# Designed miniproteins, single chains, continued (5): the designs that were tried, part 57

Each design is a single chain, and the fold is of that chain. pLDDT is the mean over its residues in the fold that is shown.

## One batch from the design tools (miniprotein)

Design m18091
Fold by ESMFold2-Fast:
Structure m18091 (fold): chain A 89 residues (1-89)
Amino acid sequence: SEKEEYLAQADSYVSLGLEYEKLGDYENAALAYEKAGRAYEAAGLLEEAADAYETAGEMYEKAGNLAEAKKAYDKAGVLALKVAVDKVL
């Protein structure tokens, strides 16, 4: 299914992000984790998406890109809130 394809894409992007981190390429690591977050969102995995966007934010900070870090953290926060609300409602 498309959902299974999105999960496979997300896992691949997480692996790619980890490899860029090992290289100290934080800009490309951030982009990979951001793409993983989008793939997790498409798969309906909002907790995993929030974690991926938070990690992307950390990578953008290490790269010195504070504007993109803020966007990634804001996205992670919105997704984390949706997860919390869904557990109560």
Scores: mean pLDDT 88

Design m18092
Fold by ESMFold2-Fast:
Structure m18092 (fold): chain A 68 residues (1-68)
Amino acid sequence: SAKEDLEKILEELNSIPEVKARLVGDDKVEAETTLSVEEQIGLVLRIIGDYPNVDVSLKGNTITITAK
């Protein structure tokens, strides 16, 4: 389910020292990062590839993952 995908994404993101992720409501994860732009893009592409039931956006140093 999309919720289980968000919980897995939350755990995966928080395993990265430069990333602080939190669940917002029940359908969204927000992650603030100190990663480089290239590393952030790589992380976004990985999430999109692994989790087809979520939308991912990158704005500044914040990655937002939303359940479809």
Scores: mean pLDDT 84

Design m18093
Fold by ESMFold2-Fast:
Structure m18093 (fold): chain A 72 residues (1-72)
Amino acid sequence: SLREKIDALMEEAVKAIEQGKPDEALKLIREASKLLDEAYQKGEISREEYQTLANRLIGLELRAIGVKLEKE
């Protein structure tokens, strides 16, 4: 399902952040965001689920950016 793909991409993004690979994490987050919008547009997830997952993705994006800035 789209939800399972989103969850898997988010888990991979967390691992990428932990491994100090912010660019890989940002790529995974962008892919997850695209699938999240698709799932919501298709009615496969509720508004509440969309908001929860979107907030998680924003949090991951901020973490990835933080790691990237520390390496510059």
Scores: mean pLDDT 86

Design m18094
Fold by ESMFold2-Fast:
Structure m18094 (fold): chain A 56 residues (1-56)
Amino acid sequence: SDEELAAQLARIEEVLATETDPVVRRVAVAELRELLKQITDPALRARAEALLAKYS
């Protein structure tokens, strides 16, 4: 659901903002790319794409 996808996006955003471990950060970016394939909501997709552009 869009609510679950939004919650997952928020978690990934928090990890990328707080984690310093490069392995954990790389895994979070990979999770973000995978999540983007599941998002159909335009606003949520735009947020995910902006986050990906910032951290990859």
Scores: mean pLDDT 83

Design m18095
Fold by ESMFold2-Fast:
Parts: C-alpha cells; sequence; structure tokens
Structure m18095 (fold): chain A 81 residues (1-81)
C-alpha cells in the first residue's frame, strides 16, 4: 500500500481536492499579507506539497503525507488570521 501509486482516477480526485484548497489558501495568504505577515516560506511549502500531489509517479504514502502537510499548513495559517 505505502509504495503503490494511486489509480489515474484517484490521482485526478487528489489533484481536484488540492485545486479547491489552493483557492482557500490563496485567500488566507492574502489576508495574512494584508496584516504585514511574511508568508513567503509558507507559499514555498504549499507549492512543494502541491507538486507532490500532482506528480503522477507519487506513491500513496507521498500523496497522503503531502495532504496531511497541506491540512497542517491551513490550520497554522488560520491561527494567524
Amino acid sequence: MAFERPTPEEHAEAVASVDAMRKELDELFAKLESKGIDVSRDRELFDRLVAIVRDPEATYLDVGAAMVGLAVLKVTLEKEV
């Protein structure tokens, strides 16, 4: 399981989920930047995690870890708003 790759359909669903989350995170980043908070490192982390989810060669473990990382990032940013 940890070393299996998602099916093309499962991968497409993960990408769609991340694309929806991008809208929410872009709005959170904009709110934090409007308060003078530097989110450049958080934006870089977000882009790296999105790249992992979008990689068709990524394993279930890679995608799962990236999705957890995205959830933690979102919760962390929401605490700063």
Scores: mean pLDDT 78

Design m18096
Fold by ESMFold2-Fast:
Structure m18096 (fold): chain A 67 residues (1-67)
Amino acid sequence: GPVEKAKEAAEKGDVAAAGQAAVDAFNQGDIDGAIQGFQYALEAAKKLGDEVGAQQAELAIQALQQL
């Protein structure tokens, strides 16, 4: 599913694909899965020094946690 896709993308260093998979989880109504997917994207961004990707993932996680 989308959460597994987010994890696989993050493990490959593809922050954008991990974020997109997290969005796909959200669009399927899986809010917990979307949060987990963005957490994978955040960890990948931090490992790569992608400050913009990390900030975007952190903001997405915070927005979803407020639901």
Scores: mean pLDDT 88

Design m18097
Fold by ESMFold2-Fast:
Order: structure tokens, then C-alpha cells, then sequence
Structure m18097 (fold): chain A 66 residues (1-66)
């Protein structure tokens, strides 16, 4: 079928988490903080971060909470 469709509430949560992450990372002078945040979120959620963007990890977290 087509790509998985998230509910309006799930899309709102995904967008809010990504916005908060970007705002937190914008205060950091270093790309290392982005990678550390991405890996920490994936580890907490039990997701393999390899080859995944922060958005993909967030979307997988929301999907697993269904």
C-alpha cells in the first residue's frame, strides 16, 4: 500500500518533537550535538539509528506507541 498514514494527533506530536529538537540544537555551535541527540533518542526508544534521520527515528517511536 501507500506509505503509512499518521493521524493528525500523531503528525502534531512528530512536528512538535522535531521543532523542539531543532530549537535545542540551534543553541549548540556543534554538529556533534545533533548526532548525540539522534543516538540518545534511538537508544532510549530501542531503535537502530543506522541510516535513519532524526525525523525517521521520531516517526518510528510514534508508530511503536500505537
Amino acid sequence: GPAPVFTPEEERVIRELLRLAKEALDKSPSATDYEAFRQALAEIAGIDPEGKTLEEIVREVIERLR
Scores: mean pLDDT 72

Design m18098
Fold by ESMFold2-Fast:
Structure m18098 (fold): chain A 92 residues (1-92)
Amino acid sequence: FQERFDELLKLSKEEIEKRIAEVEARLQNTLDEMRKLDKKFEELVKNGASEEEKQKYREEVIKLTADSIDLVGELFELYLALKRREEEEKKK
């Protein structure tokens, strides 16, 4: 968190905005994959799949959930850095 935020403060406003767009696209892709896995899990339950197959899909959902949390954290840091840059520009 802290080291990554310090690096973001060295970026231009335009570079921060570009990174926001890139991370937002990654977050959207992660959410789309989570929706696909939810549908697959429902099909597995309906078809009487084994607990091992169900556990495998639960692990995939947990992984994507962790990835989405990391991306949200990265977006928060980027928006905080952008706001700080805007505040500094207002003083000059």
Scores: mean pLDDT 79

Design m18099
Fold by ESMFold2-Fast:
Structure m18099 (fold): chain A 91 residues (1-91)
Amino acid sequence: EEVLEEIRKLLGELVDLLDKGAPQEEIDKKIEEIRELAEKYLDKEKQKEIEILLDIFRVRRDILENEDEEKAKKFMKLLEEGKYEEAASLL
């Protein structure tokens, strides 16, 4: 429970870094911190949920960097439909 709260906090920090256009090194470090906590303290089911969220953030970054309008539209539609695994796979 405390670990899930810490992971949510780190995910919020990751979103803030992405919004600010932070260097890739800072983004990667934050992703590593989230993964390390998930692998160490969460069961396999919760680890999968965290990996899906991390992949969603990576897709969002990729869309912003490459200005891929078609990918952006598909990504937003999948998120609105609750298809998070499909949204995460757009890398």
Scores: mean pLDDT 74

Design m18100
Fold by ESMFold2-Fast:
Structure m18100 (fold): chain A 76 residues (1-76)
Amino acid sequence: SAAEAAAQVAKFERQAEETLAYLRENPDPELIRRTREHAEGVAAALLSTLDPDSAEAARLRAALARLLAELDELLA
């Protein structure tokens, strides 16, 4: 359902924010790399269940892109 999709995307958004806050204070390159791999896997699985034209899919893609950009910045 749309409500279940919205809840899963909101959970991903919250976990991404919490993870970034933690990693900015504790920038471990191994943990950052593992976080990237895990986030990409979770997002890919979730996207496969969503309507690609939905607001939820757009939010998830935006949240993933932001997370990956921030992780790349922490590795630089």
Scores: mean pLDDT 88

Design m18101
Fold by ESMFold2-Fast:
Structure m18101 (fold): chain A 55 residues (1-55)
Amino acid sequence: MTPLEFLENAIKWALSENNKKLAEELEKLKKEVKENPSMSFNEVLKKAKEIYEKI
């Protein structure tokens, strides 16, 4: 699974849970990953986890 595929699945899940804030933050992270392809998968996972913990 690529970082983008992971984030796309996470966004779909957040939307299914009606969690607009989580979906918005994950979309922002997805844009950041597209703008910075040097970001490692581990960095993306850390950022996603931090977003998830702030729900």
Scores: mean pLDDT 79

Design m18102
Fold by ESMFold2-Fast:
Structure m18102 (fold): chain A 64 residues (1-64)
Amino acid sequence: ADELVEKAKEYLKEGKIPEARYYAMQALAADPTNAEAHRLLGEVYEKMGDTELAASYRAAADAL
């Protein structure tokens, strides 16, 4: 379950934003209630410059 989240974290730490987004999205597809996957997508979109979408994912994580 957490393996996809860990991969997304590693890629994000390395600055590989497309790979980080891919694995974070796969983690959400496997478990839509995974708060950490929502937070990772928030950080990914923040690094991509989409601050509104980033805030939306962070809010979703906090609501879980």
Scores: mean pLDDT 81

Design m18103
Fold by ESMFold2-Fast:
Structure m18103 (fold): chain A 57 residues (1-57)
Amino acid sequence: AASFDQLEALAVSLVKQDKSVLESVEKFKKALEAASGYTLSDGVAKKLYEKLKKELG
């Protein structure tokens, strides 16, 4: 399993490459799972999505 910090760093990279990943939680979760190779809980995906949308959206 990846740490929250590792997932957050990867998610920031994904958003910088393609901001459309922030258009929905489902799209964000799928992109982050594909890039990390980990299955994420809905809670973790939503928490990261809301944080990054506030900071980068």
Scores: mean pLDDT 79

Design m18104
Fold by ESMFold2-Fast:
Structure m18104 (fold): chain A 96 residues (1-96)
Amino acid sequence: DKDEILRQIALVLRAVGLVIEAERLIKEAEKLIKEKPEAKELAEKAIKKAKEAKKLAEKAMEAALEGRLEEAEKLLEEAEKKLKEAEKLLKEAKAL
């Protein structure tokens, strides 16, 4: 039905947003490593978590496009958790 199509579109847009946010975080963490060598370990952990979030968001987009809405939603939740963990690690790295 039309509500299902609207949910599909919303999930795809959410996945795109998470990919963009993850890429932004990776870029910020890479810049921090250059500016603060002492932050390298925490920033590299943040990059790893952000890359995992990006992969989950990409899988969520694929699932949504295939009509697997419940799977897409679960993958998005996992991606958001990974991205929040990456944000926390980056914040700790910046505090050094």
Scores: mean pLDDT 90

Design m18105
Fold by ESMFold2-Fast:
Structure m18105 (fold): chain A 57 residues (1-57)
Amino acid sequence: MPLPSLAAAHATGQAILDAGEINDEAIEKAVEMARATPGVTEEDVEYVRKALENNRA
C-alpha cells in the first residue's frame, strides 16, 4: 500500500496522544480532524480509521 499522507499520520498520532483510550468516539474525532485537514484524501481518511480500529482497546 502507498504510505499515508503526512496529514493523515499526524491526525492518527494526535488522536492517540489526546484520547488516552482508543474508543469509537476517539476514532470518529480523528476521522473528523482528518477530513478537515487540507490535502487529505478519502484514502487517507480510511487509513486513519483502520489504523485506530486496529489499535482499539
Scores: mean pLDDT 68

Design m18106
Fold by ESMFold2-Fast:
Structure m18106 (fold): chain A 76 residues (1-76)
Amino acid sequence: MGLTPEQFEAEVYLALGLIYLAIGKLDYERGNYDSAIESYKKAIELFEKAISLGYKQAEDYLRDAKKFLEEVEKKK
């Protein structure tokens, strides 16, 4: 039992997306809206890559990241 290269890449993209999502939330709480927007956009890109590689569970995280991006953009 082991991951295919594509499954491993999908998990790496998911993990990186979650890290950027967390960074974006911290920046948002600190009022660093530009940095929060950049981090959320990067999280969205990474979650879309994970989904494209078959990690469909990232769709929920993608939705959340898009929602957080929209909320931050409304404050500018």
Scores: mean pLDDT 83

Design m18107
Fold by ESMFold2-Fast:
Structure m18107 (fold): chain A 59 residues (1-59)
Amino acid sequence: MTYRLTEAGQQVAYVAFGERRETVSGAELAEIAEKMTGERFSPEEAIELFEKAGLVERL
């Protein structure tokens, strides 16, 4: 499933990937979380964290 990044989420994704992103998969959200925290997250865990933080919207 694909998730739309909010403006804040797009900034976080840019820092993590080095490129502008408007949408990401759950696996890509897990990669962002791992790059930012150094901890491994499942896609489901990353989705929940970023939704609660207001960084992604469900499409």
Scores: mean pLDDT 78

Design m18108
Fold by ESMFold2-Fast:
Structure m18108 (fold): chain A 78 residues (1-78)
Amino acid sequence: MSKEELEKETTVAMAEIRAAVILAIAREEAAKIEDEEERRRLLEEARREAARAIREVAEKEEDPETREALLARARELE
């Protein structure tokens, strides 16, 4: 594996980890909320925030294939 390939894989992995952490924290907070509607809003907002975090990484990515993969992942979270 080249240093360039490792850097690209690390970028994708870090974006996905960041999104996963956002969602995990939101699920923990949602578990403390008794109102089902408020829980749904929090989780929907967290999904949008996670998607935005991935899109921010994609905007800085110069490799078209890596950028498209990140954008596709962000779309799945919304």
Scores: mean pLDDT 79

Design m18109
Fold by ESMFold2-Fast:
Structure m18109 (fold): chain A 65 residues (1-65)
Amino acid sequence: MLTEEQRKRLEEYRKRLEQATSPDEIRALVAEFLEEARKTYSDEEFEALWRELGRHAQELLERLR
């Protein structure tokens, strides 16, 4: 399960994604998150975080095509 701190961090990234104006910005934000998360979190924590953020990023990428 995600901790309160991890959920707060996800919300921060979601807000940044909502402010992105191009697919390249969204991809850059996703890459930044993945690189940071791989260095910081366990595999279980990473999977949980990616499931939450990945859905939002995918929806935004589809809308900005």
Scores: mean pLDDT 71

Design m18110
Fold by ESMFold2-Fast:
Structure m18110 (fold): chain A 55 residues (1-55)
Amino acid sequence: SEEAVRLAREAVEAARAGDHERARALLAEALRLDPTDPEVWRLARETAALLSPPA
């Protein structure tokens, strides 16, 4: 969970920096480590929203 949370936070930062490739990779790793952690899921949702296709 701690490692997954760290990766998820890095994914959010990468997405905000416009580094879509890194954000996806970090998000995938975080979710694979602990997809049930509420903190990981919250950060994963934020990352996914930043990477979402246009409406």
Scores: mean pLDDT 78

Design m18111
Fold by ESMFold2-Fast:
Structure m18111 (fold): chain A 72 residues (1-72)
Amino acid sequence: EEVPEVTEEIRAEVEKLRAAIEAFKAAHPNPTREEQLLLRAAEAGLLLAEERDVEKALEEKKKLDEEAEKLK
């Protein structure tokens, strides 16, 4: 079936990115233009991650984490 290492990495990153997107939406019910762009980019990254693009998933998560830090 699926290679354990690749499957584990992809699953973990997809779940992390999905959780990060939902948490960001919950924290920002009226997102700014910049926040909306980051959310769209993250959602695109989630789709790529589901196609076994772990690198893209990590990049999109990094963008969300960076924006969250700016809003503290």
Scores: mean pLDDT 67

Design m18112
Fold by ESMFold2-Fast:
Structure m18112 (fold): chain A 68 residues (1-68)
Amino acid sequence: SAAEKLRELYEELSADPRVEAELVGEDTLVVDFKGDLLLAIGYALRIIGDYPELEVSLEGDILTVRAK
């Protein structure tokens, strides 16, 4: 399910010391890339390609991923 994929992404991103990831509610993941805009863009593109069931929004270094 989209929620399971979102939780898997949360677990992956929480293991990366370069970022801070937070689950908000049941369907939203927020990731702070700590000013690393290129890393944020790279992750956004990867998620768009690998997780078609997830909606991705990027504002600067803050990535928001939602279950569709």
Scores: mean pLDDT 84

Design m18113
Fold by ESMFold2-Fast:
Structure m18113 (fold): chain A 81 residues (1-81)
Amino acid sequence: MESEAAAQIVGQVLRVVGAEIDYELGLISKEEVEEEIREAIERLLEIQERTGADVSSALKTIAEIAEKLGLEEAAKLAREA
């Protein structure tokens, strides 16, 4: 269970990193990267509830990415999660 949870958590962080890169390259809109961040946060909270794994570091990383991109609402969502 730990190995599966860890892989899923890393997967959500990598999803957000990929969305950041796509947004910086102009491949996706601000709304699309915000949606990817929102879905990643929801998935991380689901993983934490289901497995008991600590997702705090992943949520902090996502919040920092959102802040870097100027996505204040997405950053707030990650910090309040």
Scores: mean pLDDT 83

Design m18114
Fold by ESMFold2-Fast:
Structure m18114 (fold): chain A 60 residues (1-60)
Amino acid sequence: SMELEQKKQEVIDKAVELVKEGKVEEAKELLLREAEEIKKKYGVKAMIEFIDEAMTKLTE
């Protein structure tokens, strides 16, 4: 959904900012919390897609 895609992007962008600030553990907690929420609302496949998108952004 558009709402899910926008929220995913906002959370990933925030995690990227935290990593740039050296706050790696805070970024990890944020991503894990959001992944769990996505899993509960949209299922495991949506959670995996979110994790893949986050890893791509964090490694580029």
Scores: mean pLDDT 84

Design m18115
Fold by ESMFold2-Fast:
Structure m18115 (fold): chain A 55 residues (1-55)
Amino acid sequence: KAKEARELLEESKKLKEEGILEAAKLGAKEALKLAEEAKDEELKKEAEELLKEIE
């Protein structure tokens, strides 16, 4: 569901800010999967951008 994807994406952004990059990467990958299931193109794009910045 889009709400779950959004919450997970925000949590992953916070983990990145704290320097916990491995957890942030895992969260961003899960958010991407949930966004795809919800067919939310904006959330999918945000999760992809976050992954690019971490990797």
Scores: mean pLDDT 79

Design m18116
Fold by ESMFold2-Fast:
Structure m18116 (fold): chain A 61 residues (1-61)
Amino acid sequence: GPTAEGGIKLLEEKPELSDEEAGAVGGSVASVYGEEAGKKVEELLKAGDTKGAIELLKELA
């Protein structure tokens, strides 16, 4: 969906995210796809696993 696609594009264009930005992305995912999905995306981004976050977002799209 548009939220997952927007998230993928953002992560491809800006691979360096702060913890605050990772939380904002996770919150957006949680509002559309559920709290567990948002939390997993946030955890991956905070760990620097941007590719893992992108793959998870592709599963949600």
Scores: mean pLDDT 75

Design m18117
Fold by ESMFold2-Fast:
Structure m18117 (fold): chain A 75 residues (1-75)
Amino acid sequence: EAEEYEKKGKEAEAAGDYKKAAEYYVEAALEYIKEKDYEKAAEYLEKAAEAYEKAGDKEAAEAAREAAKKAREAI
C-alpha cells in the first residue's frame, strides 16, 4: 500500500499534477508511519514538501518538512 501511493505520486508528478503528487507522497508517508518505518516516512514527507513547493503551496511544504523532522526524531 505504501508502494502503491509512491507509484501514484510519481505518476502525478510526471503528469505535472504537483498538488496530487504531494498528497500521494503524504499518504505513502502515513503508511510508513503505521509500519514504524520512520526513515521512509521522513523521505516521503520531504518529497511531498518539494511537490507542494512546485504547486505553489509554501505553507503545506513547510508543514511537510516539519513532519519529516518529527518522523526522524521518533526512534
Scores: mean pLDDT 84

Design m18118
Fold by ESMFold2-Fast:
Parts: C-alpha cells; structure tokens; sequence
Structure m18118 (fold): chain A 90 residues (1-90)
C-alpha cells in the first residue's frame, strides 16, 4: 500500500542520515513514529529545500499534500541524501 511505501522511503532517509547526520536521523525517527503522511511530506520538502519550518504554520505546510505527494517528497530527499553521501566518499 502507498503508506507502506512512504514508511520504507522514510526508513531509507533515516538510514542515509545515520551516516551523514546522526542527530537529524534521530529527529526523523521521532517524526516517523508520530506524524501523518502530509507532515512527513512537508518535513521532507523543507529539509530538501533548506526551508525554515518555524516561520510557517503546520496547517499551511501540510495543506494540499496527498499521500502520493508525501511519497514523492520523501523519495526525492532520500535520493538527494544518497547523492551527497556518494560525493563525500568519492
């Protein structure tokens, strides 16, 4: 199911972050346990875009984010983090 795919994409983000930024990985574990798909998508987009989440309300950030949008955002973050990890190892 789509939500299972989102969970796997989040697990991949956490796995890569454990090598790049262990503190961020711990934050993502907490968010993954307590958040909706819309929240996960909003957090992934903000992380990828280097956007300050504190300047906006959670409702505005989550507005219009479907489960499909959340999966896309989390996968995009995972891909970007993998690319950064590969570049650091080159």
Amino acid sequence: ALREEIARAVEEVIRVLEELDPEAAEGWRVVAETSTPATLGAVARAFLDRTDLSARSAAELEAGISDEDALEAVRALGAALRAELAARRA
Scores: mean pLDDT 73

Design m18119
Fold by ESMFold2-Fast:
Structure m18119 (fold): chain A 58 residues (1-58)
Amino acid sequence: SASEKAKKYAEEGRRAAEEGDVATAARYLGEGIKFAREAGDEEAVKYAEEVAKELGLG
C-alpha cells in the first residue's frame, strides 16, 4: 500500500542519514511524505516528517 511504501521510504531515509548520505536521506524522506499524503495517511505523513526533523532535514 501507499502507507507501507511511505514507511519503507522513511526507514531507508533514516538508514542513509545514519551512513552520512544526507542527499539520499532527504530524497527518501521526501518520497515517503509524498506517498503518505497521496494515501491520505496523516499519521504516516507525521511519522516521516518527525524522522526528517530528527535528522535535521525538515
Scores: mean pLDDT 77

Design m18120
Fold by ESMFold2-Fast:
Structure m18120 (fold): chain A 55 residues (1-55)
Amino acid sequence: MEVIEELKKEIRERLTPEQADEVISFIEDLAKEGFSDEVIREHAEGVIDALKARA
């Protein structure tokens, strides 16, 4: 949980509020489905990279 909270903070600092909300929602869904912190972080980084490439 601590790792996920730090990841959410990083997302809010790296993206616009709207993009951050989308990525955070996605991460929360992955955590709810039982994915590990490692897998959740990997998916979050992929989405952040895709959004930054468009921004």
Scores: mean pLDDT 77

Design m18121
Fold by ESMFold2-Fast:
Structure m18121 (fold): chain A 104 residues (1-104)
Amino acid sequence: REEEVARLAQEAHKAVENGDYDKAIEYYERLAELLKDDPKRAAQAYSNLAIVYYLKGDLEKAKEWLKKAIELDPSFADEIIEYVRKLPDPRAEEMAKMVEELKK
């Protein structure tokens, strides 16, 4: 289990770095499924999935996964905001505001 989780996380991160958002979504969905019984780790997987959907331009799915992540662990809202604001992406501020609205 832990070796599979670590492998999927590495592959997902690599896919995001390469701009292969469809592969990243596939890996993070598998991570979320494996971790669904662990609320903190599931929330982390959901937040990563939401970020990838936002980068892909699927705002509705990004909001859905963000809401699920924040419902499981509200602290991830601040982690997502910090991460997104460090991205060299002109949509970063829009994403940060969306997360701020969801945590209220």
Scores: mean pLDDT 76

Design m18122
Fold by ESMFold2-Fast:
Structure m18122 (fold): chain A 71 residues (1-71)
Amino acid sequence: HMSREELEAEIELTLLVMDYAIAKRAPKEEQKSLLEEVIKRAEEFGKRYPSLRDEVEKLIAEAKEDLKKLE
């Protein structure tokens, strides 16, 4: 079905989604730094796995919107 590389990419994307969920539930003081790290990691992920770019772009957009709400 999926190659090992594709499975590894799917697992990494799942971990990014989980980290984003954790960031949204974190204390106010930690949210900005955690959201910034999620965005950075998601942008690098999209460069490494172009096939999942659309999925990670949605995550980046949501995280950036949450970051704006902290301003």
Scores: mean pLDDT 81

Design m18123
Fold by ESMFold2-Fast:
Structure m18123 (fold): chain A 75 residues (1-75)
Amino acid sequence: MTKREQLIEEGGRLLGDVAAGKMTLDEMLERVVELAKKLGFSDEEIFNLLKMLLHLYYHDIGLATKLAEEYVKKY
């Protein structure tokens, strides 16, 4: 499994936990960013992943893009 595949699979799994009420969206995004940085992903790659996950959650690409930018800058 590639580092990218591992990160996408884990991100999707965590998004499922958010949808099930097992964790908050903020907790999921923090864990995804921490894992991505640990795996050596760039801020640009992390931004694109967060944008994808947030778009799946909100069904709004504009909101997803804005939130992804904010989270990458925060961590």
Scores: mean pLDDT 75

Design m18124
Fold by ESMFold2-Fast:
Structure m18124 (fold): chain A 73 residues (1-73)
Amino acid sequence: MEVEAEVALHLMKAAVYKLAKDYRGAGEAYEKAARLLEEAGSPEAPELYRLAAEYYEKAGDLERAAELREKAA
């Protein structure tokens, strides 16, 4: 599906950013993947929001991390 291809692309970007220690980039990539899965009604979306929150927290963006953790609940 079109959504699955876009999710895969963002997950690949997240992996590259993680290797580069670009925690903000990783968080943004996981957040984009999570939003696509949420729009598709996928039960996988909360886990990706949780990952995005973790990487925003590592990047020092505590406010954004808190917002994304609420979406993961």
Scores: mean pLDDT 83

Design m18126
Fold by ESMFold2-Fast:
Structure m18126 (fold): chain A 62 residues (1-62)
Amino acid sequence: SKEELILEAARKLARGIEAYLRGDYETAIRYFEEAIRLAEEAGDEELIEIARKQLEEARRAL
């Protein structure tokens, strides 16, 4: 369902942030890419934007 996709995207986003805070930028990037994909499937534009912004920050840190 759309709700399940949103929850999974949010979970991936949270895991990406945790990895980023540990300095594990490669892991953070993978989680943020997964979050974007799930958010796109759900059609959640706000969540897509948040995840893309986090991905850009992680890529700059790498």
Scores: mean pLDDT 90

Design m18127
Fold by ESMFold2-Fast:
Structure m18127 (fold): chain A 65 residues (1-65)
Amino acid sequence: MEEKKREVERFVREQLAAGADPATAFLAAVKHGRELGLSPQEAAEVAARVLDKEGRADNGSKVKV
């Protein structure tokens, strides 16, 4: 369970590193989380938390929940 959530976190960071917008990274991460067997809600919560943290670190990203 925790390992799947960690994979979604890593996936979000990979998407952002590849130049994806936060909204695009969020949607892609939810899809990826579902492929791993997470519920859409669980994947969305994990992705949103990672995006909020990354956005604050960069001070330039907008995240809508």
Scores: mean pLDDT 73

Design m18128
Fold by ESMFold2-Fast:
Structure m18128 (fold): chain A 55 residues (1-55)
Amino acid sequence: GAKEEARRELLRAIGAVLRAIGDLLDAERAGDKEAAEEARRELEEAKKRLREVKV
């Protein structure tokens, strides 16, 4: 049902946030400023998506 779909979207959004944090940590460790900025942008998009799914 629609409730299961909403739960899957929520889990996906949480997964995206965790992935973006991992990418940011990897970029910072490598000293890759461009990759770090890209990961920051991914994190902002993931946070926005999480906010929209949260009803």
Scores: mean pLDDT 80

Design m18129
Fold by ESMFold2-Fast:
Structure m18129 (fold): chain A 58 residues (1-58)
Amino acid sequence: GPLSEEELERVGRGVAEAGRLLGLSDAQIRDLVRKMAPELSEEERERVFRLALERVRE
């Protein structure tokens, strides 16, 4: 089923942590979201991607 905002935030933080540790570009982070969460809708994946980018740039 659809993830809650708290669950999307948790996924976004995980992706951001991986992105920082591996030095991933924005395009690579977007690809990582697709690979880690293929079951999410395109809208949910875009939300996770935006949350991850915010955290990576903190």
Scores: mean pLDDT 80

